# Designed miniproteins, single chains, continued (4), part 8

Each design is a single chain, and the fold is of that chain. pLDDT is the mean over its residues in the fold that is shown.

## One batch from the design tools (miniprotein)

Design m12261
Fold by ESMFold2-Fast:
Parts: C-alpha cells; structure tokens; sequence
Structure m12261 (fold): chain A 90 residues (1-90)
C-alpha cells in the first residue's frame, strides 16, 4: 500500500539522518518495492537511495538510483546535480 511505502520511506529518512546509511538503503528499497510505479514517492525514495549509496562511496549504485529517479521526475535539479557529482567520482 502507499501508506506502508510512506512509513518505510520515513523510517529510511530517519536512519539516513542518523548516519545509518546501510540500514537507510534497506528501508528505501522496501519503500520503492511498495510504491506505485512512476509515483512521486518512488522518485523521492530512489533519489534518497542514491544519496545513501553516495555516502557509502558506492558511486555506481548511486548513479543507477539517480537515473531511475530522473526517469520518473526529469526536472529534479537536485537529483541531476547529485548524478553529475557521482559520475565525477568514477
């Protein structure tokens, strides 16, 4: 359900803010799996999945997540900037 996806996303955000990036990734993945395709929630969860991978220096995974977020929301300037920064790390 979308409510369950939002709760999982919110838990991921809390874990990210605590610097628990590996745990945040697991909750963002769960949120993405339950979020409707092409939904704003799925796009936000994919963007934050990319940020968490970037913090762990998993740049290839970060790039993939940002590209998926931009496929849903192509005008997300923060995701575009984060994608370019991740590419520079390769």
Amino acid sequence: SEIEAMELYTKGESLYEQGKYEEAIEYYKKAIALAPEDSPLRARALENLGKAYYELKKYEEAIKAYEKALAIDPNNEKAKKNLEEAKKKL
Scores: mean pLDDT 91

Design m12262
Fold by ESMFold2-Fast:
Structure m12262 (fold): chain A 93 residues (1-93)
Amino acid sequence: MEEERSRLYREAAELFRKAAEAFKQGNVDEAVKYSGEAARLLVRAENPDADDETLESAAKVAENYTKELIEKYGPEYAAEQFELGARVAEARA
């Protein structure tokens, strides 16, 4: 449903903002968790019939990417990227 898709994108945007805030606070584990949850919502928004294995795979990919991002560029840059992700998700809502 178009309304459901918009809701999922808005929820993903909120999770991206929570991840950005967690990075600014030095809470890497919380930021990684929020990135995985956001990825699951984005996959559901584009594929409402996605099974649990597909959603978990997407979450794992997002979590690994988030860890690499902070390792290479630090938490401030990671926070900026997540704030950008939130804006992109809102634009699709």
Scores: mean pLDDT 83

Design m12263
Fold by ESMFold2-Fast:
Structure m12263 (fold): chain A 82 residues (1-82)
Amino acid sequence: NRRAIEAGIEALRRAAEEAERRGDEETARYLREAAERAERLLEEGRLAEAAAVIAEAIMYLDRRGHFELAERMAEEINRLLA
């Protein structure tokens, strides 16, 4: 749903800020680009495609071993949906 996608986009932005604070510019840039893509798809009403972008970004973090960032994203999404 829209609320879940909005929560995911916010979580991506916060994860990007955290990655940037840690000096991981590559991860920060990837997450910012993912958030922008998901936001554009959401604006177009393409909720399934926006959700896929968010899911792909989480998989990217998992594959690169950024488990703490992935956990923080899950926490942020759950907080925004409460």
Scores: mean pLDDT 83

Design m12264
Fold by ESMFold2-Fast:
Structure m12264 (fold): chain A 75 residues (1-75)
Amino acid sequence: MTREELEEALEAIGEVVREARRAGEGAVATREVNGKELSAEALLSEDGTLTVRLNEESVKVANEYHDLVEEERAK
C-alpha cells in the first residue's frame, strides 16, 4: 500500500469503529476501500466493557501505517 492508500483506509477504519461503537453490542460496520473489506464489531466483554474488534485486514492496515510513520520519523 502507498501512504495515500493507507491514510484512506485508516479514515475508513475510524468510521467503522465509530459506527460500531454508536450502534452498540453485536453491531458490525463494514466499508470497502481499495478492494479491502474493513470491518469493526462491537463486543461486550465479560467485565461489562464494550470493546471494538477489527477484522484481520483492518489490523494489517493499522500495523502497516504505524510501521510507515515510525520509518519516516526515524529519517
Scores: mean pLDDT 78

Design m12265
Fold by ESMFold2-Fast:
Formats: structure tokens, C-alpha cells, sequence
Structure m12265 (fold): chain A 78 residues (1-78)
């Protein structure tokens, strides 16, 4: 469903931006890299969604979700 993907993308972007800010404040360059990779995946998902390629958009959303979970776990370990 397109609307559900749009909502997931908006939530992921917000989470990624919050994590990026925290990682920079903590001077954790490895977590910064993970979050920046997630942002690239989010941008690709947005492009595929704009093109009507919903299956690819969902694939990139799932990949971005994985990177965000890794970033969260890393920051919790600090």
C-alpha cells in the first residue's frame, strides 16, 4: 500500500535524523556512517515510490530499517 510506505519513509527519515544528531554529539563516526547509509537507502526508497515502483521502495525501506536498528543498538552500547 502506497500510503503505508509513505508513512514508513517519513518515520524512518525522522528517526535517522535524530540518530545522526546524537551520533555527532557523541563523536561516534561509525554510527554516523551507519545512519548516513540509512539516509541514502531512504532517498532511494523515495525515488522508487515516486516512480510507482512499490516493490523496490519496500525493499529499500526494509534495508533502511535494518541500518536504523543497528545504529540504535550501537548508541545504546555507548
Amino acid sequence: DRARLEERIRRLRREAEELLKKAKEMNDSMTVNVVENALVLIEQAERFLAQGRLDLAEEYVRRAESQIEMAKKRLEAL
Scores: mean pLDDT 86

Design m12266
Fold by ESMFold2-Fast:
Structure m12266 (fold): chain A 101 residues (1-101)
Amino acid sequence: SVEEARKKRLETIRKKAQEAGLSEEEIDFIVKLYEKVLDTLERIARELGLSDEEIAELFSKPLYEAVNELERRAQKEGRLDLLLDAGVIAVTIAVIDKLLS
């Protein structure tokens, strides 16, 4: 399910942040930011007409692949608003990944 896929991702990012030696407050901040990323990706996918099954599969993939797939679909559908939203999320993910390196 979409809910299960999202939960696993939030658990993974929390673990990575803990392993990176971040404080509990910093971990909570990153997890909340990541939850907002997932909220936006789910909204974009739904507005592009993806089913719950397709969204769950999308969230089972690495996030960079999920973002790239949504960007391609948004371009094909002429949804420049969704393409911009996906671009902002891509930058946010890259910043989080850099902080956890």
Scores: mean pLDDT 85

Design m12267
Fold by ESMFold2-Fast:
Structure m12267 (fold): chain A 100 residues (1-100)
Amino acid sequence: MVEEARKLLEEAKKLLEKAKELLKKAIKALNEGRYEEAIKLAEEAIKLAEEALKLAKKALELAEKAGDEELVKECRELIRECEELIGLAAIVLGLAKILK
């Protein structure tokens, strides 16, 4: 269980890292008036962050069953980061669609 939870958490972290880079590119595109590009990048960032969120939630369930309090804490923090990124990317997406 703990090994499976750690593998899922590591995969989720990699997806979130990619989503963060896409969001940075989306914000840059938005600021430069490249609204169509900002929309595509924000949508891709949301998709990757949602995939990361699913993996992090599965890792949390396994960590809780294993009684690994440190791993549970790490999973909850990653879930929070995924939800925050999805929220920010949704704002960028909305702004790009309005300004287009």
Scores: mean pLDDT 89

Design m12268
Fold by ESMFold2-Fast:
Structure m12268 (fold): chain A 58 residues (1-58)
Amino acid sequence: SSLEEERRKVTREVAEKLRRIGEGVDVAIAKARELRAQGASEEEIRKAFIEGLREHGV
């Protein structure tokens, strides 16, 4: 049915968006961890995390 086809399409699109968001979060966490290891300030770590999320559309 057309309803089932629409449901599958939406589910696929949502899954793709979630995957991209997940990748963005992982990159942001990695950047924040590196800065923390280098002794960066809480503000620098927070800024890098937010910046990483924005770069991946989060």
Scores: mean pLDDT 81

Design m12270
Fold by ESMFold2-Fast:
Formats: C-alpha cells, structure tokens, sequence
Structure m12270 (fold): chain A 110 residues (1-110)
C-alpha cells in the first residue's frame, strides 16, 4: 500500500537523506494518497540533490497542476521538456487532459 511505501522510504531516508531516488519515490507515494503538499516537499528535496532530474520536474508540475497553480505547473513542465523531450510531452498531455488546451498549445510551441 502507499502507506507502507511511505514508511519504507522514510526509514531509508533516515539512514541516507541524500538518496534522490528515495525522495522521488516518497513524493509519488504521497501524490497517490492526494497529499500534494508532502509530495511537493519530497520532489523539491529530490531536486536539491539532483537538479537535472526531468522526472522530478514533471511530477512537481503535475502536483502544481492538481493544486491549481497553473503558472508553476507551466514553468516546471518547460524545465522537464528542456531536460527530456519525452517528459515534456507527458507534461503537455497532463495540461490537455485537465482541460487547459491553450496552455498545452503554448507548451508545444515554446
């Protein structure tokens, strides 16, 4: 379960707080529970350790999109796209699926 995954990653991070992958996985587990604030904190911590992690930027953009912060969602999607074209494309799809078609179009031609 997501709660069991959270406990496992918290225990792992207590022993190794510089594990970017564990922070990324902790963020995903919190996002699946709908705890967007804790998901955001975990993804930002992953990016402090590994600032070129396109997946962390994509996941952070999706959290901001879920929270209604379209400006930050847009910025982080562009950063993901700069690092990884496929992650950028996934972020554009998240905007389209959320009904933000005009912002998705701007991202395609950015």
Amino acid sequence: SAKEEIKEYEEKLAKDPENAEAWLNLGRAYARLGDFEKAKEAYLKALEIDPENAEAYLNLARVYLGMGDLEKAFEYTLKAAELDENKGFQGIMHFEMSGHTELAEKLRFA
Scores: mean pLDDT 88

Design m12271
Fold by ESMFold2-Fast:
Structure m12271 (fold): chain A 74 residues (1-74)
Amino acid sequence: SELEEYIEKLKKKIEELKKEIEELKKKIEELKKDDSEEAKKEIKELEKEIELLEGIIALLEAEIAVLEKRKETE
């Protein structure tokens, strides 16, 4: 069904975003080894980017939940 294919696409997008968050977290850990003010500023910007991506994931997960409920009522 087209609905199932759409849900799968959303799940794949969530997986991609989670991988991006993991990469950003690894970059933050590397930057934490640097005591420079530039590194501290980069960490803050990366943390903001992670928060934005987590927000997008939450929105997509909510959309999937609505779509799965619609599938159950068919």
Scores: mean pLDDT 85

Design m12272
Fold by ESMFold2-Fast:
Structure m12272 (fold): chain A 80 residues (1-80)
Amino acid sequence: ESLSPEELEERKEEMRKKLIEEWKAFLEKVKEQGLDAVKKLLESTLDPEEVATALALIEKGLAGTPLEEILEEQSKLARA
């Protein structure tokens, strides 16, 4: 199936909106389960550096930082 450039832009915008909604739903789940429970789960699967990064992003989200700003900060912290 092929889409026009206009339909592709519309789909990108819709995907962005859905990603924001999923991020908000994830943050609600974190609030319900508690940050400590999420931290323990991350510690069982990720390295300490990755856990620290993930927790910082989650805490920014819980503080009301938009996903777009969080992704920008993630990009700044990413090492080549």
Scores: mean pLDDT 72

Design m12273
Fold by ESMFold2-Fast:
Structure m12273 (fold): chain A 73 residues (1-73)
Amino acid sequence: SLGRVAGAASLGGEEGVRALVPLLSDPDPRVRRLAAGALGAIGGEATRRALEPLLSDPDPTVREQARRALAGI
């Protein structure tokens, strides 16, 4: 659910990354988009690697969010 992204994002740092990465594979594109944005805010190499596959996501909104997150926006 969207609430899972908010909860995971609230953790921040490594704990936030651990909680958010599984949400990038969620069946709901809204969850994947928000998780990508939250991970982009945390940053780091592990985050960059996790976001790269989303550039090929079937949902155009998720692809755009991954692009912005990877650009540091």
Scores: mean pLDDT 79

Design m12274
Fold by ESMFold2-Fast:
Structure m12274 (fold): chain A 58 residues (1-58)
Amino acid sequence: ADGYISAKELGTVMRSLGQNPSDEVLQFMIEAADADGDGTISAKELRHVMRSLGQDPT
């Protein structure tokens, strides 16, 4: 919401796109992309993460 994505909301987005990451992976993704150091990412950072993970890890 409002351009900021938590690990929980990232999980919902990933599942809607056919991905199934674990909660620990979601937390790691947020921390890796978190430019503000507050445990959330912007919509721009989310797109960057999604592009990096654009293939199914299966």
Scores: mean pLDDT 67

Design m12275
Fold by ESMFold2-Fast:
Structure m12275 (fold): chain A 65 residues (1-65)
Amino acid sequence: MEEARKKAEEYDKLAKEYEKQGNFVQAAISYLKAAQWYSKAGDKEKAEEYRQKAVDLATQADRAA
């Protein structure tokens, strides 16, 4: 579904903007939402990639202080 993929791309863009601002918690949340929308679009590979990115970023945010 094209709409679901477009929403995933919007959350990906939002996550990158949060990363640029140093807001890693909000970036991780946005990547997780992107992963959920990729899953709805049937893109399991992208869904797992973005889910992993969210987890990694949340871990980095916790340790980056």
Scores: mean pLDDT 79

Design m12276
Fold by ESMFold2-Fast:
Structure m12276 (fold): chain A 73 residues (1-73)
Amino acid sequence: SEREQEAMRLISELLEAIKAGDWEKAKELLERLKEMGVSVEEAVELMARALSIPEEVKQRILEELLKAEKEIE
């Protein structure tokens, strides 16, 4: 669906923002994903599946994104 394509696009942009250390952009993208009903855990799972991310790296990304999510509350 178009919603799923948009979510995957936002997740891709989120990963690029994280790699660049752009946490302001990461927070904006997390808020947009949250408005679409995509949780931080769901976004990390989609990211891990798309990019074959190892479990150790997945857990580190999850921790950083949960910190960012708390800052946008």
Scores: mean pLDDT 75

Design m12277
Fold by ESMFold2-Fast:
Structure m12277 (fold): chain A 74 residues (1-74)
Amino acid sequence: SAEELLKKAREAREKGDYLKAIDYYVQAIKENPDLPEAKREAARILGELLEKYPDSPEVQEARRRAFEAGVAPP
């Protein structure tokens, strides 16, 4: 369920697996596109990632996937 994916995203963030967190948020949005909370949370996490790791190609890939799913970065 989308709720389980959101919990997984939060757990991944707590453990420092930021890329996994974004992947779970994107999956949740694809499963339930009427889920504004997931889009907001993904945008916030992605923004923090970009501030801390601006030169990471993996972060750029995560940004691209999130944008394709309808998540607007800050």
Scores: mean pLDDT 80

Design m12278
Fold by ESMFold2-Fast:
Structure m12278 (fold): chain A 90 residues (1-90)
Amino acid sequence: MSLEEKIAEALEAFRAAPAEEVARGLRANAELARRVAEALRDSNPEAAELFEKAAELAEEAARAAEEGDYEKAARLAAEAEELVEKALEL
């Protein structure tokens, strides 16, 4: 799936749900990414860095969703997903 396709899919999903639910989901994803980064810090620091960056983007996406900016939220969430996919290849 391309970045543009991920953005479109995320935007459709976000518009179908309450902003509070979208933000909660994005924050849950950020927390999970941080836990994975911590677990990988010593064994795979490159993957850990990508998961930490994904967590930061997911938190920014959650804030954008709370502000009603679903286009920004979808873009940031899609970018976070790309970083997770890249980390999983390491």
Scores: mean pLDDT 87

Design m12279
Fold by ESMFold2-Fast:
Structure m12279 (fold): chain A 59 residues (1-59)
Amino acid sequence: GIVARAVQDYPKTSPDELALRAGDRVEVLEEVDDEFVLARSLATGETGLVPKSLLEVLS
């Protein structure tokens, strides 16, 4: 899958979102819309919505 890195901390604003810290790596599972992806944290295994602007693709 596509691996990406969080470029800054994201404390989440809704229960459907994934909380991230700067430098956290995620696997992008699905593009939900033009603003959000569904991602899985590689550290915790949690899944949730993440703003695409927060992510830097590493693949």
Scores: mean pLDDT 81

Design m12280
Fold by ESMFold2-Fast:
Structure m12280 (fold): chain A 91 residues (1-91)
Amino acid sequence: MEEVKEKIKELLKEMDTLIRNGASPEEIRKKWEEFQKLVDEAGLTPEELEEIAREILKEDPNNISAGVILAQLEFDRGLERAKKLEEELKK
């Protein structure tokens, strides 16, 4: 797990660099696909991804890619909560 965690951190830092340098959407997408593939292959949970992103933000609070990961995880949690509330209201 430690090697995978470090690779995930490296990919997120590389994505931040690409975003800050105004790289093409295709280059950013390829790095995102590498990140997603590594996450899937390693079986990382949303909770483990959150911890990795928080560690990056502790080192660099302005890291864009780590901030985006946290925002997406919170958005997904919000959608799950909204769905549960909708199901509760329909009962």
Scores: mean pLDDT 78

Design m12281
Fold by ESMFold2-Fast:
Structure m12281 (fold): chain A 97 residues (1-97)
Amino acid sequence: SEKLEVEILGAFALMELSLARNALKKGDYETAAEIAERALKIVRELMEKSGNQELGDEAVRELEKAIEYAKQGNFEEAIKELDRAADLVAQAVREAS
């Protein structure tokens, strides 16, 4: 079931995004960027399976911004973009159901 696959991928993406957020809060920008890059791979697969390309493209863009800010040590902007990506991932999962 594509719905089940989207639900599982969404859960994994949200877990990785939560771990990245915790790393940013600790000032561990390198770990946060690595975790966010793993989440990005999951989000791209989620986008392909969900069929909502516009929402998926937006989630990918926000997550790519979060990774860039994390690599720059800008944790406030990184968290902001990461939270936006998480909201978009949650929306994609709901709409695929």
Scores: mean pLDDT 85

Design m12282
Fold by ESMFold2-Fast:
Structure m12282 (fold): chain A 70 residues (1-70)
Amino acid sequence: KVREFVERLIRAAEQAKKIFTDPEIKEKLDSAINRLREALKGTPEEQLRAAREALDIMNEAIKKQIEKEK
């Protein structure tokens, strides 16, 4: 179910916040978590849109972290 997928993404983003210590990355992840939590109150279509936006934020955060590790 879409709801279960979104709940799993919230957990993944919360774990990512513990791993990434960069304040900018943490702020983006906090925003993604808040949007996903709001989307859980909406339709499956809204949940999928929020999930896509959260994944884009997480991908950007990961790319920036990789660049910093060089």
Scores: mean pLDDT 78

Design m12283
Fold by ESMFold2-Fast:
Structure m12283 (fold): chain A 69 residues (1-69)
Amino acid sequence: HMVGVEVRLAPGASTEKVEELVKKYGGEIVDRKDFGRTLLFRVPESKVDEFIEALKKLPEVIDVRRVPL
């Protein structure tokens, strides 16, 4: 079972660390918006809480939400 996660990045921030975390947690990128500043991912439900907590620790991440796919 996969769940959606939306991440919003600070202006001018790199997406590299966020994309590395997605792969680490067995997820993938579904969509990119706002010139790469808003990313939509799908990740396994068993990993979603751990993934969200890891994302929140990144200084470039300003918002993280679970969303419908």
Scores: mean pLDDT 80

Design m12284
Fold by ESMFold2-Fast:
Structure m12284 (fold): chain A 61 residues (1-61)
Amino acid sequence: SSEIERLAKRYGVDKSKIEKAIKAFEENPDMSDEEIRRLAEELGIDESVIRQIHRHYKSLQ
């Protein structure tokens, strides 16, 4: 929860969208560039932001 709050504040993204992104990363930690692009489109978040969140998430695992 604290991690979700920090990411939401850092990237200016709604907490629920961060939570959905984290859940997707938990289900597939090694997402391809294509999968990252599709997730960004699905959540309505900029692709570069999703890539940054994914990189940050992987650094914590």
Scores: mean pLDDT 79

Design m12286
Fold by ESMFold2-Fast:
Structure m12286 (fold): chain A 76 residues (1-76)
Amino acid sequence: MADLGDELLAETFRLADEAVRQGAISAAEAEAYKETARLLKEQGDLVGLVELSIELARLVGDEEMAKKLEEIKEEL
């Protein structure tokens, strides 16, 4: 039951790091996203976690990842 939450958390962290590399957000903003993602996972709010991941995917221009995350959200 924790596998999807763990995968979404890892993906959110990767997208936050990519957003920093592209100059879309600061390192401090990326840490805030990672903290929010961790809290959402701890609460079992997978919808909130996937929505946060979609926001970051859109910030980095990763349309393929955003589409995959939207499909995951439809199953939640």
Scores: mean pLDDT 83

Design m12287
Fold by ESMFold2-Fast:
Structure m12287 (fold): chain A 76 residues (1-76)
Amino acid sequence: EPVRGTPEDAVRLTEEWLARLPDNAELWRNLGYALYRLGRYEEAIEYYQKALELDPDNEEARENLEKAKEALEKAK
């Protein structure tokens, strides 16, 4: 079914894929990004860290993790 790229839809779809493919680093990173877009920075950080545990050399996940940490600091 088509998805229109809302962060909530991205979370839901990515969680469905993750139930089938829990070792896929890209799915964990996508879930983190969707939560980042929702302003849930603590959860985004956790999922980006999960992506990096699965793929430590993933530059995009590392970059997204740093952005989420900065956003969390600014959201004080």
Scores: mean pLDDT 79

Design m12288
Fold by ESMFold2-Fast:
Structure m12288 (fold): chain A 56 residues (1-56)
Amino acid sequence: SAAEARAYLARGAEALRAGDYAEARRHFQKALELGADDPGLALAARYGLQEVDRAE
């Protein structure tokens, strides 16, 4: 669901801020799966994954 995708986006962002790159990647991947039908959620999840890759 969109609500569940948003929850995983928030968890991914928190993990990224904490420097927990493996946790952040897992959460953003889950957000992408759950938010695939919502272009904005899918874009946010892909952006999160790119930020994890850049930070690591």
Scores: mean pLDDT 85

Design m12289
Fold by ESMFold2-Fast:
Structure m12289 (fold): chain A 72 residues (1-72)
Amino acid sequence: AEELGREAERLAREAVEIALAGGDRERAVALLEEARRLAAEAIAALLPPEERPAALAELEARFDGLIALARA
């Protein structure tokens, strides 16, 4: 379960590095989309049902911001 969170962090970090280097924005967005999916799975596995909606909303807001920056 924690491995999903670590993989999501790794993909998000790679995406940010690509964006900062002025690389392929489409690749950076694709990596962020995959990282978001894995992070959502980690939340579902690690958090009790009562905490999942708030954590998922926070996650979605953060990744929406990162994707917008990668596309800018």
Scores: mean pLDDT 78

Design m12290
Fold by ESMFold2-Fast:
Structure m12290 (fold): chain A 92 residues (1-92)
Amino acid sequence: ELENLIEAAEQSLKDAERLKELVEEVVEDEEVRRAVLEGLEEVKKLLEEAKKAAEEGNLEKAKELLKRAAEEAARLRAEFPEAFRLVAEADE
């Protein structure tokens, strides 16, 4: 149970790091790039806290933090649809 949450957090952290690399490469608008990178850092922080909570056996906290990370990621995609379109095209 906790092992599955740790694995999910680790995979999401890898995905977020790859998204940061693609944003730095393809998003040329400095203000948009900065805002998206700052948002992805917040998502990474939530995921790292979720992994730590799971490692400490706090199942409820780990689930809440993973949910918050997913909600923040969804908010970023809604606020910056053009940036995430460019990222998706570069990742293919």
Scores: mean pLDDT 84

Design m12291
Fold by ESMFold2-Fast:
Structure m12291 (fold): chain A 79 residues (1-79)
Amino acid sequence: SEKENFEEGLKQAEKDIEELEKIAKKPDLSEEERQNIIDGLKYALPVLEKALKAVTDEELKKRIEELIKRIEELIKELS
């Protein structure tokens, strides 16, 4: 179903952000790698904001809101 496909995608996005949070803490992170992460995160934000407006499920809304906050914080830490 569309909902199941969305939940699968959200779960993958959450895992991807967790991995990027770990990468961002590495002392040997290059300037190019840092900028590529920032660019990818900035590209993801409007997609998640659109998803947040489309979703009616309260738990999915909370997960998207938490993911947006994590992305915004990660951009701040890397900038």
Scores: mean pLDDT 84

Design m12292
Fold by ESMFold2-Fast:
Order: sequence, then structure tokens, then C-alpha cells
Structure m12292 (fold): chain A 60 residues (1-60)
Amino acid sequence: SEETLKKAIEALLEFVESNELFPKITEEQAKEIIEELKKLGETVEEIIKKIEEKKKWLEE
């Protein structure tokens, strides 16, 4: 599920970049959305790392 979520965010970034999801959005608005999605992707990676650390702690 974690890997699936990361791939889903990457797919959304591609759709926003291609402007397929937002045909009436300006180029500036599209760039802002892309930046927000990139930040979300980075946060997801951090969350995954924390979960992996906690799983190891719980199994010890």
C-alpha cells in the first residue's frame, strides 16, 4: 500500500504536468499544484521511513 501510494502520487504528477486533468487551469496554477504534490510525495517517503523504523522496534 505504501509503494502503491507513492506510485499513485507519481502518476498524479504526470497527469498534472501533461495538463490532462486540468484543461482550464493556467500554466502558473498547474505549476503550483505540481509543487504541492511534490511536497506530499516527500512527506510520504518520510512517513514510510518512520513506519519501517517502528516495525523493526516492535519486532524486537
Scores: mean pLDDT 62

Design m12293
Fold by ESMFold2-Fast:
Structure m12293 (fold): chain A 83 residues (1-83)
Amino acid sequence: EKVEALKKMIELLNKAIDSLDAGNVEEAIRYLEEAKKLADKYNLPGSKALEDIIKMVKEGEYDIARAFAAILVALLKLDIERL
């Protein structure tokens, strides 16, 4: 259950990164919010990081938000490998 939720969070984060790269800000926010909802529901790591990334996107800091989203993907992949 938690492993599947972590994999879905990674999928959503990668979709958010792709959306930011395409200039689709609203789509990126939706994917990030969906990932945060999963983190909150299953008590997974990354909820606070996602909150901060969403804030960065809403404030127009797209490059910084993208970089932090990519870092979060790497960290979540390490969490799966350790489970």
Scores: mean pLDDT 86

Design m12294
Fold by ESMFold2-Fast:
Structure m12294 (fold): chain A 90 residues (1-90)
Amino acid sequence: EGEKALEELLFELPKKAEELLKEAEKALKEGDKEKAKELVEEAKKLLEESKKKFEEIKSKVYLPEEIIEELEKKFKEIEKEIEELEEKLK
């Protein structure tokens, strides 16, 4: 149903961003700072896109509070991982 499709869409980009951050951490551990920087930048773009889609969907449709809380928590987790990796890349 439409609700399930919206949930799937909302979580797709955050999952992709998390995957990129894991790849960035691996690249950093391997000494490839340039690759790690590119992956972090891509993850940041996906996070921004995800936040825009979330706000757009919230303005048009009712979302269960549980989904809103879960997404906001996911965004905060991704932001923290980005900040930690950017600090290591200095």
Scores: mean pLDDT 80

Design m12295
Fold by ESMFold2-Fast:
Structure m12295 (fold): chain A 61 residues (1-61)
Amino acid sequence: MEEEKKKLIEEAAKAALAGDLEKMEELVRQLVEKFGIEEEEAYELVEKEAKRMLAQQSRAA
């Protein structure tokens, strides 16, 4: 489901920003297995979301 996909991407992005690379990798694996997307695509989606989060945090500071 699209909502579950978005949640996994968001959680993976948060893990990446927190430096929890093991958590990020687990969530990326879930994206690949559950939604049938390529690993490279999953990492790209996570990176894009992480950049979006960083931009919002920069404005809050």
Scores: mean pLDDT 78

Design m12296
Fold by ESMFold2-Fast:
Structure m12296 (fold): chain A 57 residues (1-57)
Amino acid sequence: MYEAVGEASSEAAARAAAGAAVRDGLATKGQFEGTTARVWTPSEEDARRAEEGIRAA
């Protein structure tokens, strides 16, 4: 399982990004702390997509 970590623009954005990754099926599990979102994905490609989504948030 691959880990994707990124910093969002705000705490609300980090929470939303982690939740969206799980809801959209990119990640099986997500966490957030402050502006940092961390998700676990079954593939490297999903990890890169999740990381991009977090950074865009």
Scores: mean pLDDT 82

